# Ledger of designs, part 34: designed miniproteins, single chains

Each design is a single chain, and the fold is of that chain. pLDDT is the mean over its residues in the fold that is shown.

## One batch from the design tools (miniprotein)

Design m1161
Fold by ESMFold2-Fast:
Structure m1161 (fold): chain A 81 residues (1-81)
Amino acid sequence: SMAEEEEARRDAERFLAVLEANAGLPAQYRAAGDEESAEVLEWLRRKLTELAELALESLEEAIRLAEELEPELEELAEKVR
């Protein structure tokens, strides 16, 4: 339905906003000497971008992938403190 497409578009915008808000995290991890976490976080950011695109075609799949990735992102943020 058109309503689902509009919601998917809004979610895509929110995903992009989250990516922008966290743009400094990889650099912070590198500054702390944690290259491994920085590389993983960069991979997660790439996946979040894919989610924004998926949201326009399959909102359910995009949400599932986002939910699976969220704990990893939170754990990485906690390691930097």
Scores: mean pLDDT 71

Design m1162
Fold by ESMFold2-Fast:
Structure m1162 (fold): chain A 80 residues (1-80)
Amino acid sequence: SMSPEQKLWHDVGNVLLARGEVELAAEAFQKARPELPPPNLENLRAFAEDPAMAPIKAAMLRRHAGTEAEALAEELIARR
């Protein structure tokens, strides 16, 4: 089971991935699960760029709207 901090990073990764921020999403997912191998960037990019995934990405963004995860994702994007 994930800690609250790990759960936050997982949610941040989902918001970033849904916004097409593949590299930042990979970093967030690695922080959520540091014991696992690094996420496969090509698999994350394929998901982010797949038009069939648009409804899933929209649902992810809606689920995290107004949350700490959305705020942290916006901060990470702005720091680029």
Scores: mean pLDDT 86

Design m1163
Fold by ESMFold2-Fast:
Structure m1163 (fold): chain A 87 residues (1-87)
Amino acid sequence: SLVAELLERFKDLTLAQLRARAEAARRAAVENPDGHESYDAFVEYMVAEAMIRLIEEEGKAPADITVEDVVAEIFRRLYEEGRKRLA
């Protein structure tokens, strides 16, 4: 899956490198709105942000973060935001 591929690419990065990747992906998603490529950039941004939160909030080492951890964190945030907007 795309998430598994991104996690494998990011697990050797430092927090500073993860933040740089998240910012680059965010810019790509915003500055290039054409086609499905902006969607891939958005997914990369979400994965990098989820990893940063797991490292900072739970103290996980990047190598200890699983695909399930990342997916759960992304969906948790999306559901919390969506539920509040629809309430």
Scores: mean pLDDT 79

Design m1164
Fold by ESMFold2-Fast:
Structure m1164 (fold): chain A 101 residues (1-101)
Amino acid sequence: MEIVKRVVELLKEILEFLVKTMLERAEEEGREELKEEIEKKAEELKEEIEKNPEKYYNELKELVREETGDSSMSDEEALELFEKLAKETLEKGLKKLEEER
């Protein structure tokens, strides 16, 4: 399924964006230990996604179903909805972060 590959790549981009945002916040708050934990967990998660992407897109589609309250949503519909929302959120988040800095 072509959508699965796109969702996995997008998930990596979201992870990198979230890590950057969390690291900047931890640095501003002087939480050095939290910064180290964020970097370590992010690296571990990225490696796990690359080794077993199927596990992550399965968890992701279940999360989308749970959040929308629609357990009848197809795998394709759940992943497409995630892709759409994630791209919109990432684009808006990146622009806002650049404007504030």
Scores: mean pLDDT 72

Design m1165
Fold by ESMFold2-Fast:
Structure m1165 (fold): chain A 80 residues (1-80)
Amino acid sequence: SARREALVERAVALAERILDLERAIAEKAGNAAAVAAADAARAELPALREYLSTLSVEELEAVVRELEARAAALEAQLAA
């Protein structure tokens, strides 16, 4: 369904944003190991997309909510 496909794309986009935020926080802290870990985690995005594509709409809506909350928390952390 178009709704399920849109939720998968939203979840993947949020996961990418979370990795970008985690990398930026690590750079601000001077934590080279955490920067490398964030870069390595980007390699897992195709596997995440495949997994998300197996989920129901209700499960995807829950995942999107959790990822949105995590992104907001990381944005607040980076801004501090």
Scores: mean pLDDT 89

Design m1166
Fold by ESMFold2-Fast:
Structure m1166 (fold): chain A 76 residues (1-76)
Amino acid sequence: MDEENAELLSRLTEAMKNRDVEEIKTIAQEALKLAEETGDKRSLYVGQTAAAALEAMGEKELAKELNERLKEIEER
């Protein structure tokens, strides 16, 4: 689990440097699923970081949907 979160964060950092919107979307969805399954705050952090990157890249509606779902998990 710790390794999986570290790998996702590493992949996200690289995708952000490369401005790879499609990879960031994929990582955001994977982080969201992991957070829903485990409740791990690190998975929530990866998802929130990916959503912020997507918003900065113009994917505002997708970022909003991701943030709403992440907030629901966080409030548990």
Scores: mean pLDDT 80

Design m1167
Fold by ESMFold2-Fast:
Structure m1167 (fold): chain A 77 residues (1-77)
Amino acid sequence: VGEELLKLLDEAMKSTDPEERIKLIRKASQLLDEVTDPEVIREAAAKLAELSQDEDFDVRVEATLGLIKAVTKLKAL
């Protein structure tokens, strides 16, 4: 699950299609509900922070929501 989550975010960072980036970020955010490893969550948060600076507004929104989720989950540990 953790490896799949990070792979989805890496694919989002490589994709040139904003719609595909949004779909990949949403899938990664769903998998984040299943991840309890703090190291994986920290890596996901870093990748989501990068995606929150995306050129596309909707990609930035989805990445920011994912980042809030990751940070909130880390604080609950």
Scores: mean pLDDT 83

Design m1168
Fold by ESMFold2-Fast:
Parts: sequence; C-alpha cells; structure tokens
Structure m1168 (fold): chain A 61 residues (1-61)
Amino acid sequence: SVEEVAEALQKLGVDPETAKAIAEALSRGETADEIAERFGVPRDTVLKAVEEAFGVKIPRP
C-alpha cells in the first residue's frame, strides 16, 4: 500500500524521498488537498497515484 503509492508517485515524476513522505502522510489519513499544499505537488497527481496503487477511480468534484 504505502510502497505502491510511493512507486505510483515516482512514475508520475515525484522525487523518491517526497513520494515516500506523501505515501506515509496518506497512510496517516491526511487528505490529498493537505498533502498537495504541504509538499507542493498537484492535488490531481496525489489522486492519480492513489488510483494507480489501489486500482480505483476517485471523483473530482
């Protein structure tokens, strides 16, 4: 789960250390919006990584 999210983020161009930190933040229950703001990564990039790692689609309201 955490490793799969970090791998997906790396495939989307996120630095390995930042990708790992984001995956850990997601595992702690932080929202994609909070993570995007803290790490300077687009919200959509975080959501795409979660979709890729878990094989799901997240609505973008």
Scores: mean pLDDT 78

Design m1169
Fold by ESMFold2-Fast:
Structure m1169 (fold): chain A 81 residues (1-81)
Amino acid sequence: MVVTSDKLVRVTVTLEADSLEVARAAMQALADILGVADVPTAPVTRLEGEATTQQAVAAMEYLAKRREDLRAARMEVTELP
């Protein structure tokens, strides 16, 4: 049946780590979860894309598991019409 898993949302993720390689690895995993191919490489790493609500939840769970490895992690989800 269809209820909630078919919603598209805009996801913005911001990561900061002591090591750029750690931040990049986390962003690459998040990009894979969200179906986004382009991963920025910067001191403050940001990823933005459109994903389903289910993909956004999976990315959020991934960030929760990685919080102790990261200095900061933020995820903002905006529902699309």
Scores: mean pLDDT 69

Design m1170
Fold by ESMFold2-Fast:
Structure m1170 (fold): chain A 64 residues (1-64)
Amino acid sequence: MKTTELTFEVYDKNNNKKTASITVEGEIGEELAEKLKEVIAEFIDEGDYDPKKLAERVKKVLEE
């Protein structure tokens, strides 16, 4: 099975370190990995930790 693990360390507006790990089936290019990091960082910065919204944003990045 081909699996790619991405781990992102981001800081929120209060400089609290947050870590997110995403496992994706298949190969991910560098541009896609950076987009996932952006989406997660923006979501953390907003302070709205609704996991359904985060999942939707991640799914859109993976499908484009």
Scores: mean pLDDT 67

Design m1171
Fold by ESMFold2-Fast:
Structure m1171 (fold): chain A 94 residues (1-94)
Amino acid sequence: SMSSRQQQIQQLLAEAERELERARKGGREGIEALRRLVFIASQLDDLGETDTARELLREALRLGVELSERLSGEDELEASAVIVGAAAHLSALS
């Protein structure tokens, strides 16, 4: 039902807010949080919330770039992979 869809959207948005805060802490935990944000955005798009998914992917991309600038080695490569994933999803929404 529409009510169940709205509840799922609200839950995903609350999860996104927590993962955004976690991503801002940086490091490996930040990389994990960014991966979860990309997944949450995909779920929001599946529920028809394409504009919200786009905004979330743009923010994940921005945070991912900031994080990659502060990392090196394997962690920088993992952050770069998340950036590529977020950019690919964002492009698919256009």
Scores: mean pLDDT 86

Design m1172
Fold by ESMFold2-Fast:
Formats: structure tokens, sequence, C-alpha cells
Structure m1172 (fold): chain A 76 residues (1-76)
């Protein structure tokens, strides 16, 4: 599923496992600007969708990030 793929990417980028949908990307998983750039690139490689850095910075939870990926996939 998209959810499982996004959780896997977040886990790989942050080094935190397990990753849950309600985890806060910044507070719980230690996301920062450098890791946000890596996350953006990994999502592009996996899904073929372009998330801006602002799209990532605006996502608070893993679930918010999943919804953003789904929105971009629906527009392409």
Amino acid sequence: SIEDKVKGIVSEVTGVSPVRMDDDLWRDLGLNRLLAEKLRKAIKEEFGVELSLQDILGARTVGNLVEKVKEKLAKM
C-alpha cells in the first residue's frame, strides 16, 4: 500500500523503527531540513511525484505525508 511504502521510506530516512501513521515527523522521528530533502528525493524515486520542500515542511505526521503523496498521485 502507499501507507506501507511511505512508512518504510520515513523509517529508512530517519533511522527510526517502527514508524506509525500518527507519529510526529519532527517531534517523534527527528525530521529536520536535511532529512526532509532526503525524504522528498526518496518519495520522488518511489512514486514519481514531486513534493516541494514546503509540502514536506507542512506535514506534521506520517499520515499527513501519506495524504500529500496521495494528492500528488491523483493530480498526475
Scores: mean pLDDT 82

Design m1173
Fold by ESMFold2-Fast:
Structure m1173 (fold): chain A 100 residues (1-100)
Amino acid sequence: SVLETLEPEELKKFEEYKKEIEETLAAMDEAERAEARAQLERMLASYKNQPVKDKKTRAVLLTAQLLLRDLDAAEELALIQVYLDRERIDLAIEIAEEAL
């Protein structure tokens, strides 16, 4: 399990992020979920014709694609956030790509 590879502090942050994401998603109605999807689509469209050179922006765009596929991907989003906070950008990209 990927969770077994996290350090105790990273695991604590993962659980905190997952809980916050799940609570936010549970509070969203259908209209708020539709607007969230529309915002993600607008963000992805803004990058469609431009090469993304930096890994952090690539991780953000892959995460947006994941969320458009599944807004309830709280575990994957929490893992991506932990890796981004620790500057482990390649691992954040891997989680997003594997979940897509």
Scores: mean pLDDT 82

Design m1174
Fold by ESMFold2-Fast:
Structure m1174 (fold): chain A 74 residues (1-74)
Amino acid sequence: SLEDLLAAIEAETDPAAKRALALEALRYVIENSTDPALRQTARWLLEELERTPAERWGRVSDSLAAWLRDVLAR
């Protein structure tokens, strides 16, 4: 589930593994969300995360997890 992926990102300490989980969470949103605007934003964020340099993987992945939690609370 998306919640399981978000919890996994928050528990992970390796930046590369955090990035892989964040990419999986974005793919989950693209495939399962009923909101076309959210799916489009997730596609854009997926492309951005793929281009993100390694030094930012941990921070960007944590920021994405926090954003997805906020979206789910709406």
Scores: mean pLDDT 85

Design m1175
Fold by ESMFold2-Fast:
Structure m1175 (fold): chain A 92 residues (1-92)
Amino acid sequence: KPSLEEIIEELLERIEKIVSENDDPELVANQVAAEFIRTAHRYELSEEEQKKLLEEAEKKLRELLLEKGFSEEEVEKQVEYFRTLVESALAA
């Protein structure tokens, strides 16, 4: 099993690829949420590990969408959508 730090780095690299390949910010948020959920299940992450991964993923998603030229309002809307998708899936 990789370390939590290695798992975070792997997910952040996937987020960078998703953002680079997609121009629709809602599609980006949806794809990033799917990768997050898959990563959490694959590595059987604890609630504390999931929380740390979520914080890092939100930070990276916000940074990349801003760099891509989306408004702060649109970025926060998509980060909130991403968070909602992840929390809903992990609660099930």
Scores: mean pLDDT 85

Design m1176
Fold by ESMFold2-Fast:
Structure m1176 (fold): chain A 87 residues (1-87)
Amino acid sequence: ASPEPATVTLTFTVARSRAAEAAALVDQLVATLRASPGTLSVTRTVTEGADTVTFTITATFASAEALGRALTAARPLLEQLAALAAP
């Protein structure tokens, strides 16, 4: 049987002063996810507020196993983005 597709949505809200640093890390994250075997699509959306910028990445993979491998490869970038989003 074919594995079911798996989707993840990652959301990072950062202070506007950190937006350029976050954008560079998000570009690297999107590239890492797209390079992972079994990736079907990766979409990035940026929403600007008065004091914050929110990055939303939606990625779809051929299987839960492909999703797990992609997130493992992206872990250092996810940790850096989480640190920028900390108060």
Scores: mean pLDDT 86

Design m1177
Fold by ESMFold2-Fast:
Structure m1177 (fold): chain A 74 residues (1-74)
Amino acid sequence: MPSPRQQLEAAVERIRGALEELRRLGADEDTVEGFRAAVERLVAEADRDPSREQEALDQVQGLLDQLEATIAEL
């Protein structure tokens, strides 16, 4: 199994792709920026404290679910 760090990196890459799709579908810039800022904060927290990588991963996965739900509404 990949490490929590590797899983976090993969989830962040998936979010970046989803954000690009969200923008392409005409979502509000504030919505796109909100998701981007939230992901950046979680990654920065994990970088500062590696013991929180699993918590950061869980939160990033939750953001990905919210982002995918937002895309489905467009």
Scores: mean pLDDT 81

Design m1178
Fold by ESMFold2-Fast:
Structure m1178 (fold): chain A 83 residues (1-83)
Amino acid sequence: DPLAKARQKMREAAIARYEGRSDEEIERLLREAIEYARKARDSPTARLIAGAAAAGLRSLGHELDAWQEEAVAFADAAVRANA
């Protein structure tokens, strides 16, 4: 299940950040989460997960591709609608 794997990688990235692991390890986990989410990309849930992971990459100073930027915009809109 790509969505379950994407969620797992997001949890691993959060734990890695909490444990003070390297930016490279956190980046790797976030990129893995995005790739699993991309496999289920027609799901709104997949876009939300990809948006959260891509926002994490941006916070680490990484440039986003067009699909990752679209996912961030989608996730940001969903957060504002439910705030």
Scores: mean pLDDT 84

Design m1179
Fold by ESMFold2-Fast:
Structure m1179 (fold): chain A 101 residues (1-101)
Amino acid sequence: LSDEQIEELTRKLEELGEAVANRDYERAAELAREIRETYGPDYRKQLRKAAFEEKNPLAQRALLLLEEVEGTVALLYGVGKLLNDQETVEGTTRILEALAE
């Protein structure tokens, strides 16, 4: 991944986090799919290489943001299950599946 691609990915991840915070699960799932389609199914592996092996600070920030968004989505899934909120469970599942490797 180039620095330009990492910066664009970071912007998309910020938009994804905002959609999740607003409980716009359709938009969040759409953004997660767009990330996978744009950067490929191994984009996380490429980010980890850039962050840890190349010590790229842009990649480190993008990876931390990705982990933060996934953590938030996983937490919302758990809360949705506890509250029997099927919309939240289904929405968060779609986002996690789209973000998966």
Scores: mean pLDDT 86

Design m1180
Fold by ESMFold2-Fast:
Formats: sequence, structure tokens, C-alpha cells
Structure m1180 (fold): chain A 90 residues (1-90)
Amino acid sequence: TPKYLATLVLEVKPGKGVEVAETGQKYLDEKGIQGNTAVSATDDTEVIIGVVADTAEEALKNAEEVYNYVKEKHPDAVLGIKSKSVTRLP
């Protein structure tokens, strides 16, 4: 069965990327969702949420749950979503 990767790129306030990424990763780990949250290697104001699931819909839904969680925990730090993508893994 193919897997799908949903990727959200979040815009965050300068200096807040690490705390937002750590909060997102904690949510993924506590919920048992396959994914990673990390600060962009090229822009410290971008946080990347990547989630893997059996369907594109589930991957995107789970990634958006992480976004909603980090926005609730850090409402002043999380400015919004810069991009969303879903890709089928080989």
C-alpha cells in the first residue's frame, strides 16, 4: 500500500522556531503519529511539519492537527502556514 507525506511549512517569529518545533514533535510522539517537526535548515523563521500516513487525506489531517496544537500553545509565535503539500511515497 502506498504511503503519503504531508508537509506544512509554518511561518514563526524570529527566535521562536526551536520551541515551536519541539512542541510539534512532542505532539507527534505523544499521539503516536509518524512524522517529524523541525526548524528549516535555511530559514530560522520557518518550521516544517512532515507527517506520513496511508492516505493523502489522513497525512494532511494529522499535519493540520500538529499545526492547530502548536498555534494554540504558541499563538504569538505561530504566524501562519506558508505552504501545504502532499506527495505519494514510492
Scores: mean pLDDT 86

Design m1181
Fold by ESMFold2-Fast:
Structure m1181 (fold): chain A 98 residues (1-98)
Amino acid sequence: MKELPLGAAIKFDFKAGKVIVYEEGEKVLAEASDVAKVVKAEDAPKAAAEVAEEAARTGGNAVLVFESDEEAKEALEAIKKHSRETIERMVRRVQEGL
């Protein structure tokens, strides 16, 4: 991880088994081994999968940073709609060229 995010954020804490939502202006608590990515709400489910995979390699947590609280809220709802099974199906479709 290069920098600590200071905007609205969603942290997937794999060590504690929880999801933490940080509001705009709150200090994001992230470790050096955490993987952080700035994303748009529409890209959040795909970015969450990618950052989680990278975090598994670093031994840290995954953090998604957003421009605003509204984008973070939309991203969380989008991620909730996409179960792990649905994400795995999307990855398989990409591998099949569809």
Scores: mean pLDDT 65

Design m1182
Fold by ESMFold2-Fast:
Structure m1182 (fold): chain A 68 residues (1-68)
Amino acid sequence: MLSDAERLRLLHEWFEMSEEEQRAFLEEAAKVDPELAARVREAWERMRREGVPLSREEAEDLVRVMLL
């Protein structure tokens, strides 16, 4: 299982990506796990639109999609 340090590294890697790179990543992830990719995309779009941080559960979904 991933350590908390590894999870934090994956989250940091995601937020270092451009919006275009993040979008392309989610499109590729949707080919493997469309439900997970859709949840992450919705949370990411809400965060961008509303400026609210991801919840713990949303961050866990983001880590899972980063592992696809």
Scores: mean pLDDT 80

Design m1183
Fold by ESMFold2-Fast:
Structure m1183 (fold): chain A 94 residues (1-94)
Amino acid sequence: MEEELRRIAEEERKNIEEEVRELFEEDPELARSARKFLEEVLKEVEELGVRAVLEKKAKEAGRELTEEELLEVEIALPVAKEALKILEKLEKEK
């Protein structure tokens, strides 16, 4: 299962790279904004933890955090980290 997830992550990385490259070509300002947004969110998650960040955002939206939301974000976190790396690489390539 863990090895299977790693192989899936490699295929996802290729898909993310293609999508991020298209975004950077079509709208470089939006790509730059997405990079900064992901960087800020990932930094908050690293400092406070996923649950604390989601609870804060849910409270700001006037609702309670659901267990399903927490699980969805935990699953999406590795994909978000790869997207950030690719965005940083493409921004540097110009």
Scores: mean pLDDT 72

Design m1184
Fold by ESMFold2-Fast:
Order: sequence, then structure tokens, then C-alpha cells
Structure m1184 (fold): chain A 94 residues (1-94)
Amino acid sequence: MSFEELVERIRRGEISLDEIYLTLLSLMVVPSKENAERLARLINALSLEKFRELIERYGPQLRKALQSLPKEHQQIILDGLSPEKRELVEKLLS
């Protein structure tokens, strides 16, 4: 599956939260600017409600993984997010 196809399937609600979580983790294992931009795009493809559910289910694990990223990559993710999702990620990181 291409990254663009994955983004579209997430937007349509065709991918489970568990699979989305594992995909986000895989992008954080190899830190790069491209993977930081891809992380923001996947998170933006989720509805706000589904992103809240993802944080409720995997918040501590997502927090640890995000905090392990270089500060520059954390900023790329935050800058790429919608305002509401950015606020949720900033709260997760605090």
C-alpha cells in the first residue's frame, strides 16, 4: 500500500486505531524530516474524535515515542498539524 493510499484509507475510517498506532510508531523509529511530515499527515487524516480515541488508548506510549524524537522533528510535527490536533499533542508532550 502506498503512503497516499494509507492516508486516504485512514481518512475514510478503513484502518483500525491499532494499525494506525503501529504505523505512527514505525515512523518514529527512524527519525527524519520526511517521517515527521508523514506523521503529521497521518494524524491530520484522522477525524478529531478518532485522534482523541487514539490518545485515550495509546497516550503514554505515544508520549514516550514523541518525546524520544529530536526537538526539530517534534516541531515539524506540531507545525504540520491542524490547530485542534496540535493542542492535543502539545498537552500530551507537557
Scores: mean pLDDT 86

Design m1185
Fold by ESMFold2-Fast:
Structure m1185 (fold): chain A 64 residues (1-64)
Amino acid sequence: AEVTATATAEAPPGFSESEGRGYAARVAAQKAVDEAAALGLRPVATEVVHLAGGEATVRVTTEA
């Protein structure tokens, strides 16, 4: 079955705009994957659904 999980992350101060976006996206992706794994689901895809100003929201699609 297809299940989605989402997570949001923010970059700490001192990052440039591009560095902040990259950091936030990576942290959000890892958080979403970790949440899916905690539910016993296998992550199959990640998608960035929001990315602005050092904040990112990532959606993970999983299979049970």
Scores: mean pLDDT 75

Design m1186
Fold by ESMFold2-Fast:
Structure m1186 (fold): chain A 91 residues (1-91)
Amino acid sequence: DAEKAALARIQAYAQLAAHLVRRGASKHQEVIDLAEETAARVSAAKTAEDAAEIFLRGAKEVQELLAAADPSYQPLIDEIERLAEKAREAV
């Protein structure tokens, strides 16, 4: 089922993004909490379109907070953007 496969991929991308934020931005608990909350909401989504919309919005907010915190987070922002691009392509 193409829809279930797309949903599962987007859910995996959101979980990976949250994991990368927890490892890469350990000093920024609010950003970690936002990334994990986003992944939880994506896991609760019933459609690939809803999952992608939730993930893309959350990823943008996480990227903006990391950019405001320190320029050294640019590689982490770039990794999150790659996952966001994959989520856009999955829908």
Scores: mean pLDDT 91

Design m1187
Fold by ESMFold2-Fast:
Structure m1187 (fold): chain A 104 residues (1-104)
Amino acid sequence: KEIKAILVFPDPVTGKLSPAAEKALKELREKYGKDLPVVVGVELSEVRKRYPDVTEEQAREAAEKVKKEIGADLAVVEERGSDLIDKISEKLGISPDQIYVPGQ
C-alpha cells in the first residue's frame, strides 16, 4: 500500500525519539521523498503508564518541540492511539492504512 504519512512517538519528558524511530524516519524520507508528511504523536494513556503526572499541556509542548527539531508537519496529542490515527487521517485527508508507524 502507498504510505502517505509517517507517525513517530517521542518521549514527552525528554523530547527524544527512539533510535529505531529516528532510523526509520530517515529511511522512509529517503524512499518516499522529502514531501512525505511527518506527524509527531503523543498517546496520553500510554505516556501516563511511565509518567503518571504528565499533563496534556506538557505533552503538547514536548510534541511541538520535537516537531520543530525534526521538521515535522503536524503534532497531535490524544488520549488513545486510535484517536491519534483518526485525527491524523482527518487532518491530512488520508486513510488510517496510509499512516506508517515505525517499529509497529
Scores: mean pLDDT 80

Design m1188
Fold by ESMFold2-Fast:
Structure m1188 (fold): chain A 87 residues (1-87)
Amino acid sequence: SSRSELLEKLLTLAGEIARALEEGDEEAYRRAKERLEQLLSSDPEMRAEVTALIERMKEAYEAGDEETYERLFRELLGLLARAVARS
């Protein structure tokens, strides 16, 4: 698929992760995270960095640290854009 199509899929999944965290839907969080990791399967280093960011977002949200959560979400979006640019 095109870079544009891949980016759209990754950004959609990032939004699904955020929504799942905000709704407390652990199953939706796990599914969206797994699908995003699968799309990055060809780049293990990038997948690991994205996974670590998502897990830190979950920890920040559960701790009520809104500032850290929003910062990590912005970092995730930037990292996903860089992952697509590297493809």
Scores: mean pLDDT 87

Design m1189
Fold by ESMFold2-Fast:
Structure m1189 (fold): chain A 80 residues (1-80)
Amino acid sequence: LSPEEQERKIDEIVELGLELAKMQDEDTPERKELEKRVGELAASLSPEAQARAAVRVHAAVFGREDQEDAAIAARLAQLA
């Protein structure tokens, strides 16, 4: 893979990861298809590129999700 192709695949993985984050509790065929596509893209990347993609997905998905969970926890603490 060229560096440009790797970056494009990483960008696609990040976009798909954001879509999957929105579907956290869904078991729809659409979610399964997105998971399959992410797996196929990741499998075509080098281990270094896979690690880079994972870091970007983590920052984009779980970083924001963690911040939202912290805000919800703070609000619940006020109501308790």
Scores: mean pLDDT 68

Design m1190
Fold by ESMFold2-Fast:
Structure m1190 (fold): chain A 94 residues (1-94)
Amino acid sequence: MEELKERLKKKAEELLELIKTLPESKLPELEAAEEEAIAEVRPLVLARDREGLERLLKRAEEELERARKEGDKLKEAKAFIRLLTVEHGLALLE
């Protein structure tokens, strides 16, 4: 239950704090971003495509860094949701 799950927990807590800074009117956009991320990650997990998930992880990390540099909290939250979804998918492959 170790370093990876502990890291995911800390990132999830960071995301929740970020979401608290956003207007409630943006919550549907965050929900849509989560659904989109799950739809992209799920087939790769089912196929056990670790390389595909690792490529998505790199792109998600780049998107998050870019959003943080731009100071766009909504883009940051969406990118963070995508990043966590990909990391969770990788964790499922054991």
Scores: mean pLDDT 81

Design m1191
Fold by ESMFold2-Fast:
Structure m1191 (fold): chain A 71 residues (1-71)
Amino acid sequence: MEEEKEKKIKELEEKITQYNRDIFRALVDLARALETGEDVAATLARYQAHISRLQKEIDELKKEIEKLKNE
């Protein structure tokens, strides 16, 4: 039924919102970590890797939403 499809899309959109929130938190944590002044390059690399993984999850969820919309 279309209702189940719409519910699934909403759940996927909520997951995207959660991952975007996780990315924002990671950026805040990165900013705080940089305040220590210790090994800025390694800290940046670590957080960039984490954010890239979260962005990949978002991209996969967006692809799933698109497939559902295309029926």
Scores: mean pLDDT 79

Design m1192
Fold by ESMFold2-Fast:
Structure m1192 (fold): chain A 81 residues (1-81)
Amino acid sequence: GPEYAKEALENGQKAAEASGGPEGYRLWRDAAQAAYNTGLGVSGPGRRGAEGAKQAFDGAKNGGSLTVGEMARQGGELAAG
């Protein structure tokens, strides 16, 4: 559910911050993908969270990264479902 997706994003972000470099970034990207997959097909806050997680995943795949503020916002939306 949304809480699981939030936890996945938070854990991925913490791993990226702790590990640094390509390995940390990969773990964060994988967490964002997991959050997106978890949120698929849900309504309300969960759907918004899934859309945010997709954006995070797409950003990570293209060499970008989500800001801590954006992660917190998406986590809040996922938790609200």
Scores: mean pLDDT 52

Design m1193
Fold by ESMFold2-Fast:
Structure m1193 (fold): chain A 98 residues (1-98)
Amino acid sequence: GLDPELVEKKVKEAAEEAKKKLEAMREAGEISEEAAAAVIEALDKAAELGSFETGYMELLKIYLEHKGDEDMEKAIAVAQEILTKAEKEALAEAAAKK
């Protein structure tokens, strides 16, 4: 099975990477402060629980609550891409172990 310590590490690293990118996008005016804050909060919850599933669920909740907000959709897409890539890497590392 997936190593819980590896998953927690990958979720935390992905959350930190996504937060840095979202803050840079906010500073550049590419997304709103509200969009950055909401998605960063979702990433913090994912990191706290060490769970990719929590991240995806929180992002889906934000998407449904803010449907049609282009800045929110951009922020969610960025976070989802980074989390999905990290999960894929965690699965590949777990497969390589045996």
Scores: mean pLDDT 85

Design m1194
Fold by ESMFold2-Fast:
Structure m1194 (fold): chain A 92 residues (1-92)
Amino acid sequence: SLEEKIAELRKQKRKELVEGYIGFVKLRRDIYKEQGLLTEESEKLFDEAIEIYRKALKENPDEETFNRLMEEADKLLAKADEIVQKKIEELK
């Protein structure tokens, strides 16, 4: 049906978007690790954010739940970035 086709396209676009977020976060984590800027705490926060993105892809929740998961991941990434910035300041 048309409704089923629209739902599948919406799911596919969400998948493309979130896979992009996962790729970007992994790239940032790997760069920080190579530069010696990644701590055990910040690495854990990046990994937890990636797992939230993966959960959003697997569960394909409603828009409200999806937005809440994206906000949760963003908060974890903000904390990770704060720890990385502190590490940069320690190395100066």
Scores: mean pLDDT 87

